# Designed miniproteins, single chains, continued (5): the designs that were tried, part 78

Each design is a single chain, and the fold is of that chain. pLDDT is the mean over its residues in the fold that is shown.

## One batch from the design tools (miniprotein)

Design m18885
Fold by ESMFold2-Fast:
Structure m18885 (fold): chain A 74 residues (1-74)
Amino acid sequence: SERTREILRRIAEAVRQLLKVMSPEDVAEVARRTLRILAKKYNDPELARLADRVGELLKENPQEAIDFLLREAE
């Protein structure tokens, strides 16, 4: 749980920085892939759930995927 929260905070910070130089689509895809890798590494169902939801939102609206991820990190 504490590890999950710290990982999310770090990913949110990286997302904010990457949005300065990359499209929301590309940033959301990087975040989704990172969350999936870390979910498997740490056997963390919360990170897996977040990766799946970012992927679903990304197909419809990349900005909504970003907004969802940043909100979850708070």
Scores: mean pLDDT 88

Design m18886
Fold by ESMFold2-Fast:
Structure m18886 (fold): chain A 70 residues (1-70)
Amino acid sequence: MEEVEKAIEKALETGVRAGLAFGPDIGAAQAYVEALKELEKYVSPDEARKIAREVGQKAKELAEKLLKER
């Protein structure tokens, strides 16, 4: 679903931005919360939590990589 993909992209972008400003752990938490909030509209709560965890982890890894490369 196109809406699910957009929700994931927005949550990832939000989390990476927060991770760069406040640290990767904060970025991961922000990405998780944003993904969960948006995905609840389109998928089951269980599926939303599963995807949100993956997005949070990806945001953390990307923020860590970007901070290391600066």
Scores: mean pLDDT 82

Design m18887
Fold by ESMFold2-Fast:
Structure m18887 (fold): chain A 112 residues (1-112)
Amino acid sequence: MWEEYKKKGEEAEKEGKYVEAAKYYLKAAEEALKKGDLEAAIEATSNAAYAATKAAEKGEKREEAEKIAREAIKVALEVLKKSEDHELMLRAIAAALRAIGAVAEARFAKPK
């Protein structure tokens, strides 16, 4: 299930539809987390944060991009809480920081 959302996110990103991409990546992250695939969850969370940042930079649906980024922070923190591997914990922290950056871009930066 999460692989289908990841593919849809990649397709939307290639088309420059960054909010759509971020939504699909977030769904992929949430489904991977539900299945206990923490590595897939954190990868998809990082992709969601990146797409949300690009949407915000472009001025595309900034409020929606902010909401997606905030949900991505929650997923990253849940992965961190469930992780016992130091490498995965560091990746979860990095993903959370990227998502926080996406919130800041959507909330405070002017679109270019």
Scores: mean pLDDT 84

Design m18888
Fold by ESMFold2-Fast:
Structure m18888 (fold): chain A 61 residues (1-61)
Amino acid sequence: GAAELARTERIVANALAAARESPTSARVALHDLEELLARTTDPEVRALLERGIAEVRALLE
């Protein structure tokens, strides 16, 4: 729902901010986003998490 989508947007934003601090923070953020994606079934939430994962991966390699 809208509340879950808004919460996910904040989680992704925080993960990207952390990922920009260091490669170690980026790896932790990547793991957290992948764990959340694994337990999520909402297509809109999954799409946000997949975009966040792609952005964090781009910062690592």
Scores: mean pLDDT 84

Design m18889
Fold by ESMFold2-Fast:
Structure m18889 (fold): chain A 57 residues (1-57)
Amino acid sequence: MEEEAEKKLKELEAKYEKAKATGDPVIERVAEHELKLAKEKIKEALETGDEELLRSV
């Protein structure tokens, strides 16, 4: 579970970096918001052991 969470986090961070590379502030802001929501879900899944919540990310 922790390794899966780390893998998902790295993938989400890579998507955010790609969004930043576009130079579009709207795309960057949307990607930043989605990354924050995903990080919160990952944190909750790790704290509760909710594998379904982790899969929803």
Scores: mean pLDDT 79

Design m18890
Fold by ESMFold2-Fast:
Structure m18890 (fold): chain A 70 residues (1-70)
Amino acid sequence: SAEWERRAEELRARAEEVNASGDLEKYLALARELAEEMLKKIEAAGGDVEAARKKIEEELAKLEELIAKE
């Protein structure tokens, strides 16, 4: 719990910096990091990590394609 809470706060602070900069590459990097933290939470709760990872990877790939097309 404490480890995740500290990590979530660190990610929130980074999100504020990224939002202020408007840097799409930094948004993608932050999104990937948030996805890994969510997967750790799913694992701790006894959820299907493999299914969740696949879905998250598919969504991140779509986001990366949208950024690349700009």
Scores: mean pLDDT 71

Design m18891
Fold by ESMFold2-Fast:
Structure m18891 (fold): chain A 55 residues (1-55)
Amino acid sequence: SELERKVEEALNSLPSSTPVEEKKKLAVKRLTEEGVDEEEARETAERILEGSSAQ
């Protein structure tokens, strides 16, 4: 899914010291700048961070 790839790229661009909650917020902002719906971006970011946290 393109959304999952965009979320992963956004999360990887964030500082590693950023808390998970802040990562979700920043990833959503970046995705909405790319034209993704906020709700879909939030749900996708949450799923990725829960399943495959940027370790």
Scores: mean pLDDT 74

Design m18892
Fold by ESMFold2-Fast:
Structure m18892 (fold): chain A 77 residues (1-77)
Amino acid sequence: MFLELTPEQQAELERDIAEVEKRADELGLSPRQKKALLDLVRSAHVELARTPDPAEQARIRADYERRVEAIFKRPEL
């Protein structure tokens, strides 16, 4: 019942994780912020992979962007 990502989706997720991790380190984010961002990236990729509707995908991307912004504004979370 768990969705398995395609090889292309897995490669994209791994690239995004590496990019976010590098950017978080460059920006001096806390380990907590970095973990939250990485968890969010993984969740977004899985959710998008299981969502075929373009309108719903756009909503998921908008939600992801909001959550990223919130993490940057709350160093303790």
Scores: mean pLDDT 75

Design m18893
Fold by ESMFold2-Fast:
Structure m18893 (fold): chain A 71 residues (1-71)
Amino acid sequence: SAEERVAALAAELAANPDDHILQTGALVEAAALRNEGRLEAALALLEALAAARPDDEVIRRLLARVREELA
């Protein structure tokens, strides 16, 4: 399920905070989830990405947009 994929990917991000390839893959997955209308799953993954990259403007903007879409 999307929830299972997101949970696994979030755990991998936490275990491998310097893995930029993993971070890029997670960002692509979050964008795909958002495009599919799976906004809660996209939000959870973007929150994990924001925790790994707190100063990343792209992640912050995408996270804010998904939060607005859920409002």
Scores: mean pLDDT 82

Design m18894
Fold by ESMFold2-Fast:
Structure m18894 (fold): chain A 105 residues (1-105)
Amino acid sequence: MLEVSHETEEAEVLGHRAAVSTTITRDTETGKVTITVSGAATAATEAEAQAVAEGLERLALERARKEAERLGIEAEFRTSRSVHYLEDSGRYLALGVAEAEGVPK
């Protein structure tokens, strides 16, 4: 069976408002825990969006590490960032993601 918790909060990265979502999934059969932290914000230029995405990736990693520590998980961390042009608004979407996976001791 899978147990899932999900929280979303507001953060600020380089003066941009960001939404940060944390999802923790536990497999009750294996004890395996997956932590996913994703941050999203929009910026006016591609260059700003790249800088914001880097900041969001760093923020997501910090939060994933804190959650892993709180849960007593020895985890491997993976991070990614991306920028996407939003045609409807003429803005850029900046994304930063951190994932952690492990078993509690």
Scores: mean pLDDT 85

Design m18895
Fold by ESMFold2-Fast:
Structure m18895 (fold): chain A 65 residues (1-65)
Amino acid sequence: MRPASVRALQQALKQHGYYDGAIDGILGPATLAAAHRFLYGTASADDRDPGADIQKLLEVLEAMA
């Protein structure tokens, strides 16, 4: 995933109160945890790849833009 896309994700998660870390464009554990929390309420038991979770969230953000 491109750093610019990760930064956009981090900014959106921070605006919604899910992410308090640095906007560094790195897809690390803190960013993945925040994205997982954002998606968590609708998820059943899944073997979901973290990258797929982030990709899904980016699509939602693009639809909202």
Scores: mean pLDDT 64

Design m18896
Fold by ESMFold2-Fast:
Structure m18896 (fold): chain A 68 residues (1-68)
Amino acid sequence: SHADAAKSARAGIEAAKAGDVAAARAGGYQTHLVADTPEAREYGLKAALAKTAEEAAEYLRQAYIAAS
């Protein structure tokens, strides 16, 4: 659902702000699984594969916008 995808993306963004790359990536993967749109699913997957917290946060912001 849109609400579930947006919630997962927000949780991932907060984890990325805290420097927790693993939790940010998990938020991206969860967004990928629950998102209803191809754009939110793709950005969630990109966040799940991100190498840094900053990269994950950027993809998660795009996923959040696409899921809203």
Scores: mean pLDDT 86

Design m18897
Fold by ESMFold2-Fast:
Structure m18897 (fold): chain A 85 residues (1-85)
Amino acid sequence: ASPLAREGILLEAEGSMYEMAAWVNKDDPEKAAKYLREAAKKFREAAELYRKAGPEYEKEAEAAEERAKILEEKAKEYEEKAKKE
C-alpha cells in the first residue's frame, strides 16, 4: 500500500479515538466540542493524504472528508451549548 494511504488510515484511527472521547464527554459541551474539532482535523488530514496517494484512494478521501464535515457540524452544536452555560 502507499505510504501516504497508510498514514491516512492511522489519522482516521486517531480521529475515531477523538470522536469517542467527545461521546464520553458529551455532558461537558466545551470539552466535547474540542474533541470533535480534533477528530475533524484528523479526518481532513486523512482525506488530503488519500488524495495525494492517488485516484485509487478517491473513495477513502471522499468518506474521510464527509466524516470531517459531520464532525464539524456536531462541534458547532456543542460550541453553541457551551455558550449557554
Scores: mean pLDDT 87

Design m18898
Fold by ESMFold2-Fast:
Structure m18898 (fold): chain A 62 residues (1-62)
Amino acid sequence: MLTEEERKALAEKFKEFLLKEKGASEESADAVVEAVLAGKETVTLPNGTTVNLKELEKLLNL
């Protein structure tokens, strides 16, 4: 149910949250942004770890 505008806004929020709140790397944040913008359910981080975006979103709300 995410529109293209909602995906873009969500991607920006995730990037800011990951960088500022969790201290994630720019590479990890960029991978999440690209996956959200592409409407993917999963993303593979630069270190080879695959994460589910729905599960990541729930974790970020904690």
Scores: mean pLDDT 71

Design m18899
Fold by ESMFold2-Fast:
Structure m18899 (fold): chain A 59 residues (1-59)
Amino acid sequence: MALSYFLKGLVYYQEGEYEKALEYFRKAIELGHESAKKQLSEVLRKMGKFEEAKKWEAE
């Protein structure tokens, strides 16, 4: 389940739909897919939200 949300997040990220990518990566993290945190921070940086990105990296 968590992996499916992670993969959908990657698809939206590749298509440039960063807001949707964030939504799916957050769901993947909630379901225990911790590697999605790195992808979530990268999407936030692409959106210019550098302070939010650092919160996900400072684990």
Scores: mean pLDDT 78

Design m18900
Fold by ESMFold2-Fast:
Structure m18900 (fold): chain A 65 residues (1-65)
Amino acid sequence: GLKEELRKLVLRRIALELRRIGLEFDLAQETDPARRAALQAEIAALDAEIARLDAEIARLEEQLR
């Protein structure tokens, strides 16, 4: 049901946030411009995926009200 789907999306979002934190630590220690650009691009892609999940979570939460 919708509650089961919401739970799965929330767990997926948590997993992406943990990966994002790891990439931020990598970026903070990286001095090579090309590798920094690659890490920033990967973080931006994760931010877009998290934003997409946040929109879907909000939509499902509204349906459960």
Scores: mean pLDDT 87

Design m18901
Fold by ESMFold2-Fast:
Structure m18901 (fold): chain A 79 residues (1-79)
Amino acid sequence: TKAMIYTGFGQSYYKQGDYERAKEMYEKALEIDPNNSLAYTNLGEVYRAMGDWDRAREYFQRALDINPNNQRARALLAA
């Protein structure tokens, strides 16, 4: 899907250390699919990498609210 394409681009930017572009790609994925638990998890990891731990935890919690079986978001929220 188009949302999966944006999530993929976001992951690529994240791996390159381009956190602002990663954030923009994940936000575009959420514009297409507001219930994309993976995009919320990845957006949380971007905020964590940028030092915004409060926002990171908020996004990990949103990911779990959408998909309670999201073990990645659960582990990151507990860290």
Scores: mean pLDDT 85

Design m18902
Fold by ESMFold2-Fast:
Structure m18902 (fold): chain A 107 residues (1-107)
Amino acid sequence: ALEEAKKALKEAKEALEKAKKALEEGKIEEALEALEKALEALQKALKCAEKLEGEEREELCKEVLELAKEVLELAKKLLEKTDDIALAIGLILRAIGLIALAELLLK
């Protein structure tokens, strides 16, 4: 669980960096695809965190929360730049859901 969660967090961070780079380069479709991969990795990390207890769970949930907030910010920026409004809205809603779940697991 912990090793799987750490691997998923690494995948999410790499996908987020790719999304940021693609956005800077005006590659909106690539940025959206990278952001979707980041969300998939964050969902996997959070699912692994559900099986953990104490400090390990708290640290993972905090990282998922921070990364999901970054996904939300990028998805909002992409919504203004994309013709695929449905995909951008879908990413925003998924990010909000992950933020809510991570906050719940931190309580």
Scores: mean pLDDT 84

Design m18903
Fold by ESMFold2-Fast:
Structure m18903 (fold): chain A 100 residues (1-100)
Amino acid sequence: MVEEARELAELLTSEDPEVAAEAATRLAKLLNDESVDKVEVLEIVGPAVAEAAHSEDLEIAIAGTFGMMTISITLLENRDDPRAQALRERLAAHAAELAA
């Protein structure tokens, strides 16, 4: 799980749109596995997904935007976890810096 999440974070920051799109698909599949600590996965991949969403490459930006939507839904489903609130604040701050 943690190693897979780290691999996905690296792939999501790829300059290759096909690699980024496949990583986004793999992330969605991983987050559909009920046995996975979803918040821990999002703590690892979240910053990379936010960076992908702000990419100058349209295909990478689309994949990242889809990833951010998946993250937002997963954090809402896990809102009783205090890590989910902390991660939401961290991702919002990171997105603000990327937009500046």
Scores: mean pLDDT 78

Design m18904
Fold by ESMFold2-Fast:
Structure m18904 (fold): chain A 58 residues (1-58)
Amino acid sequence: SKEQERQLAILEAELLVLESEIAFYEELKSKQPEETERRLKELRERIAELEREIERLK
């Protein structure tokens, strides 16, 4: 449906934002390894969640 298409576009945009955040924290890893690793884990878990939501809408 058209609503599913809009929802997919929103979720795909969210993925791009989270991937940008991962790149930022990967650059910080050498300076703040423990906190950075925790944040990267959280971001990757959120990406996995979004990918599951996208798959459900296809």
Scores: mean pLDDT 81

Design m18905
Fold by ESMFold2-Fast:
Structure m18905 (fold): chain A 85 residues (1-85)
Amino acid sequence: SSSQEKFKKGMVNFIKTALEEAEKLLAEGREDEARRVLLHTARMLYHEALKENADEELIERIKSLLSLSAEEAKRAFEEIREELE
């Protein structure tokens, strides 16, 4: 549906922005701040996915991001973005 397409595009853009910010922070040696950006993004995506009644598999993938390190979260977000594109 149009709503699902808009949600998917919004999620991709939100992830892309978070990855760009996290990569900048990691390049500056600010790993804790990079992790906070990625965790905040994961929490926001989790709530939005629940609100939009997204697929259970996607919700579970997003939820798994909440327990990862900055580098692991960055890699997982890149994988989710690729699957949504």
Scores: mean pLDDT 80

Design m18906
Fold by ESMFold2-Fast:
Structure m18906 (fold): chain A 75 residues (1-75)
Amino acid sequence: MSMEEIKKALKELSDKIMAWFAEASRAEVSQFPELEKELDKLIEEYSQVLPEKTVNAMREGAYGMLESIRKEKLA
């Protein structure tokens, strides 16, 4: 895979995660299990295209963002 293809896939995944984050910021805590499943499906789709280390870093970052939102909503 070319660096250009990797950059395109990374941008697409980043854009989708940012859209997911915006949705999560407006969601109720009761909806978080569904948001986690949506995120896992999104990451799995890009695991076929992006290097494993990159995909894992993106997954960890997104889960970190969700936990930050959870703490904010529960405070």
Scores: mean pLDDT 80

Design m18907
Fold by ESMFold2-Fast:
Structure m18907 (fold): chain A 65 residues (1-65)
Amino acid sequence: SSREVAALTALQILAAEEGAKARVEERDGKLYIHIFSEDEEAKKRAVEIAEKFAEELGWEKVYVE
């Protein structure tokens, strides 16, 4: 949906502001979010943002790398 696309774009921008990158992958009809950062605190903040979006949109899982 347009709301989902907008939320994914917002997530990527917000993660970048925290010094992290977010990537979304679809598998078996489900969405997975991967968060990348060399800064552990930035990664934690980005994961919190991603978890909030996942909860609001019904995304299944957040992965941290």
Scores: mean pLDDT 75

Design m18908
Fold by ESMFold2-Fast:
Structure m18908 (fold): chain A 71 residues (1-71)
Amino acid sequence: SEADELLARAEELIREAERAIEEGRLDTAKSLLQEVLRIADELKRLGRVATALAIERDARELLEQVERLEE
């Protein structure tokens, strides 16, 4: 389904963002996490609200780490 494909894409982007953070590629990590948040909004529109909120939480935690490293 479209929702299952979006979920798989979000999970892959989260893994890529984690690697980018480890490598100090903070601009890349931020871009990937912004895409994850857009996918979470799409999942909410498709009625996968609980799943979207979990992905959103994970992405926001990583984005907070990026923001701290940029300070």
Scores: mean pLDDT 89

Design m18909
Fold by ESMFold2-Fast:
Structure m18909 (fold): chain A 60 residues (1-60)
Amino acid sequence: MEEVEKKREEMDRTIEELRKAGDEVASQLTPEQAAALRAATDKVVESLRKIAEENVKRML
């Protein structure tokens, strides 16, 4: 169970890096494409959080 907590922390760091990478890519895009990428990134982050919580339950 303690290893699961460490993996959650790694997931949080991955999410932060994903947001940073998305922001850098967005700066190279048109305003409309940047807004769409930001919305897609938010959705991916939400999905990752849900998957992480479900995976913790499955990995018994």
Scores: mean pLDDT 75

Design m18910
Fold by ESMFold2-Fast:
Structure m18910 (fold): chain A 88 residues (1-88)
Amino acid sequence: SVSEEARSLLPRMEEVLEELIELLVKKAVEAGVPEEEARRLAEEVARLTREAVEAAAAGDLEKAAELLAKAEEKFKELLEKAKAAEAA
C-alpha cells in the first residue's frame, strides 16, 4: 500500500531532505540569492515535502497532494528569486 511504501521512506527521508536543503541553498547563493532567504525557502520546501510523505504514510493521499503542491510553489519561488538575482 502507499502508506506502507511511504513509511519505508521515513528513515532515509531526513538524510535526503538535509542534502536537498544544502544543494538548494548552495545553488541559490551561487545565483546571488541571500543565504538567509535561500535557507528559509529551502527549509520550507523540505518541511512541506516531509509533511506530505507523513500524510501519505498515514493514508491521507488528498492531504499529501495538497502539501506537495504547496512545496512546488515554494520551490518555484526560490527558482524565481535565483533567476532574478542572476539577471541583476
Scores: mean pLDDT 83

Design m18911
Fold by ESMFold2-Fast:
Structure m18911 (fold): chain A 73 residues (1-73)
Amino acid sequence: MSPEERREVLARLERAATEAFKDPEKKKKVEEVAKEVEKEAKEKLAKAKSREEAEEVLFEAYERLTRAVEEIL
């Protein structure tokens, strides 16, 4: 995935999270999803055999989190 695509996903996450954090119930849902995504990412990172594979795992986690936060909004 290109560096441009990664920057776009992170920008989307920041905007969606900022909006969600205005509502206490949505903020709680975002925090619960973030905790789940972090746990899965840590397990996958432990199995990563290269830096490139680790970067892919982290990007997948950010994309998953971004989609989940956008669904909560």
Scores: mean pLDDT 79

Design m18912
Fold by ESMFold2-Fast:
Structure m18912 (fold): chain A 58 residues (1-58)
Amino acid sequence: MAEEFRRQLEELAALAPTLSPEELRRALERARGVVEKARPLLGEEAAAELLARLEALE
């Protein structure tokens, strides 16, 4: 589970330079929502790590 989310986050980071600021903001909001919904499956530590990485991309 967490590995797949990390891969998607890396893909988003690679695409970030091609996105407008608004598109990037919306993509980050969607990704945060997905991580929060998946928290019971990911566990607290993995979810916190992924959320921190998303915050760093902002």
Scores: mean pLDDT 77

Design m18914
Fold by ESMFold2-Fast:
Structure m18914 (fold): chain A 73 residues (1-73)
Amino acid sequence: SAAERARALLDQLSTASAAEVPALADQLVAAAGQVEDPILRTALAMRLLALAEESKDPEKAATLREAALAIAK
């Protein structure tokens, strides 16, 4: 399901290198767009923001924040 794919992609993003992040983030945004549950979409966006705040890489953090905003809309 889209929800299962979104959760798997989010787990991959938590351990992904900066080079992997843009492709994984794009896939997560696409999967989250197919998730009908607004509570789950909000949870995905909040978790991305938490990952961005924990990231020491500003480029990775920026990509994660952009993905969170796209999912939250």
Scores: mean pLDDT 83

Design m18915
Fold by ESMFold2-Fast:
Formats: C-alpha cells, sequence, structure tokens
Structure m18915 (fold): chain A 83 residues (1-83)
C-alpha cells in the first residue's frame, strides 16, 4: 500500500508537470492536483495502518480513476480543467 500510494503521487506529479509543459494547467493548478493525490495517498496509508485493507485499496483505486479522468479531460476538453 505505501509503495502504491507513493507511485500514485509520482504519477500525479508527472502528469501535472506534463500538463503544465503543454500549457493545459497553470503551475497553481498542477500543485492542486499533486496535493489532492498526496491527500488520497495519506488517507489510504492511514486506512492500511488501521487494518482496513479494503478501504485503503478503494481509496487508491478512486484516486487512480480521478487521474485517468483528468488525463482524458486534458485530451478531449482542456477547458474543463480550467475555471
Amino acid sequence: IREEAEALVEEARRLAEELVKQGILTEEQAEGLVRAARAAAEAAIAAHEAGDEERARALLEEARAQLERIRQLAATDPSALAE
């Protein structure tokens, strides 16, 4: 779980950096994306430490689904990521 949580944050960082490089996200929006991934990772680790493996796994899966949604929006409707 900890390794998976760390991998999730790393994926979010790489995605955020790529989207900033492409001009789709601002630096501030990219920081928000990485912060959200860290919060999800921390929640998953806390659930794991509490012995709730199903919750920890569900939290990581939800966070991965959110990253995939952002990736899809960036490709199809970048304006949905900007306000």
Scores: mean pLDDT 74

Design m18916
Fold by ESMFold2-Fast:
Structure m18916 (fold): chain A 76 residues (1-76)
Amino acid sequence: VAATLAALAAAAKAGDAARVAALTAEARAAGATQRQILQATSDVFMRVLEIAVKRALGEEATAEEEAIMAAASQIQ
């Protein structure tokens, strides 16, 4: 399951929401816990926070940043 979690983190950083959804489902099917999924993707959530702060300050997110936000939403 470690390879699936690494692929999940990479897909989330790339903003590939469809890939993140598929890999999250695959990781859970392989027995990954919610904690393992969150630990593997913790740096993605720091990026999400940075993007959210920029938007809150009135700066518009780029297409890449919007894709990362959408991909991160699949990890719930």
Scores: mean pLDDT 78

Design m18917
Fold by ESMFold2-Fast:
Parts: sequence; C-alpha cells; structure tokens
Structure m18917 (fold): chain A 63 residues (1-63)
Amino acid sequence: MKVLVLGVGLSKEETLEIARELAAKNPDWEVTPLVVESLEEAEKLAEKLKKETGWEPIIIDGR
C-alpha cells in the first residue's frame, strides 16, 4: 500500500522520522513523507490522493 505522511507544522526531519516509524511497523507499506504548510493544504491534498492516485494519506498535525 502507498502511504503519504503529510507533516503540518513539522520539519522535514521530524516528518521523515514519523514516516520511518510507520514503515517499520508496516513493512508492506511504501511510506513517503511530505511537509505541507497548512492543515487546509494537507486536507485538500489528502482528498485528491484518495480519489485520483490510490495513495492513503496520513495527516500529522504538529501543533
């Protein structure tokens, strides 16, 4: 399964660490980290990914 971790208010390094932990717990997942500037941007991207690409989005709000 393709998983995109959307880090809001987090650094690239923090988002990558969360993605690494998820990949370690779920070895059948292809986990990719992405930093986004706002929760609204993350939610819009998540909806698009679910409908158009088959990626499963996970939003991590760092605030």
Scores: mean pLDDT 80

Design m18918
Fold by ESMFold2-Fast:
Structure m18918 (fold): chain A 63 residues (1-63)
Amino acid sequence: EENLKKADELEKKADEAVSQGNYPEAARYYGEAAIHYRKSGTPEGEKKADEAIQKAAEVAAQA
């Protein structure tokens, strides 16, 4: 549960960084969110981790 909450918080920070054009920071936050989603050990966390990794890659390409 704590890992899911932490990951959601990091994803929100990543989304905010994207809105500000800070793509390197957004990529970092999406990557950290993915790690915490995986640590949750839940099916939801696994799915969200894959999504966060994809977002990190997309944002890193913009940097």
Scores: mean pLDDT 81

Design m18919
Fold by ESMFold2-Fast:
Structure m18919 (fold): chain A 90 residues (1-90)
Amino acid sequence: SDFHDEQTLTLVIMGIASLLNDESTSAEEAVKEIVRMLERAAELVENPEVAEALREIAEEVKEMYEKGASKREIVEFALEKVAEIANKIA
């Protein structure tokens, strides 16, 4: 159900957004938490296209960290990409 997937994505958005206000969390810790949330959400969503998109965002987040992107850039990127998916299925 689109509603189930929308609820799952809303929880992910809230989780990622919480990291924007936490200056005590390192970039490495933020990346690990974002990847964990995205991978778990991909297992919970019913739409396989949504699951694949979430896994792609997780991979891009890892690559951004390896390339030296800031915590803010990584968190904002993940938030924008997940919100885009949520808006497409709503």
Scores: mean pLDDT 86

Design m18920
Fold by ESMFold2-Fast:
Structure m18920 (fold): chain A 103 residues (1-103)
Amino acid sequence: MVTQSPARVDAAVGETVTITGTLSEPTTEIDWLFQRPGQPPQLLIRNGSERVPGVSDRFSGTQVSPTTHQLTISNVQAEDAGTYYVVDSARGSERGEGSELRV
């Protein structure tokens, strides 16, 4: 099982946002995806903390406990608005319900 919090966050440009993903089993093999309205999800972070080439360094992934991972978005920009998903890549394609960022 994969859960996310918060389900929705409102941020002003320049703020820092943290999204938390919690998994039923310990793993380092999680991915973070970003989806703009009307577009397919795109990969941001793989293997918990590895940023995909071309993704801004404002995005970072950190494991805070054996079952808890966080995505941090620093210096939020209007283009960051959309839905973020944590995916349990060790167990296939199980993903959280999503966290909507509004800017």
Scores: mean pLDDT 82

Design m18921
Fold by ESMFold2-Fast:
Structure m18921 (fold): chain A 102 residues (1-102)
Amino acid sequence: SSSRTLSWKGSGFNFKSQDLYWWRQRPGEPLQWLASISADGSTTSYAPEVAGRATISVDHAANTAYLHLSDLQPEDTAVYYAAATPVGGGETKWSEGTTLTV
């Protein structure tokens, strides 16, 4: 099996003050939540479909969010989106989307 790391570089905001989420959308299906990490890094959560093979992380120096997926399956073929929500509330920012084909 192969692996892939998806990345999203923050522009106009700092991930140190954002809760981060990764989502995907398979063709013809609704958006599915995959993983989240709190702004301080104290809390991480994963959807059952990717638990044990996904890692969510942030490089604060690079201001870049990551989702690493291992053991890729055909079902992982989707457009992947990252979302950032300010701590204390505010407007959620979304990435443009990255297509992953397995």
Scores: mean pLDDT 88

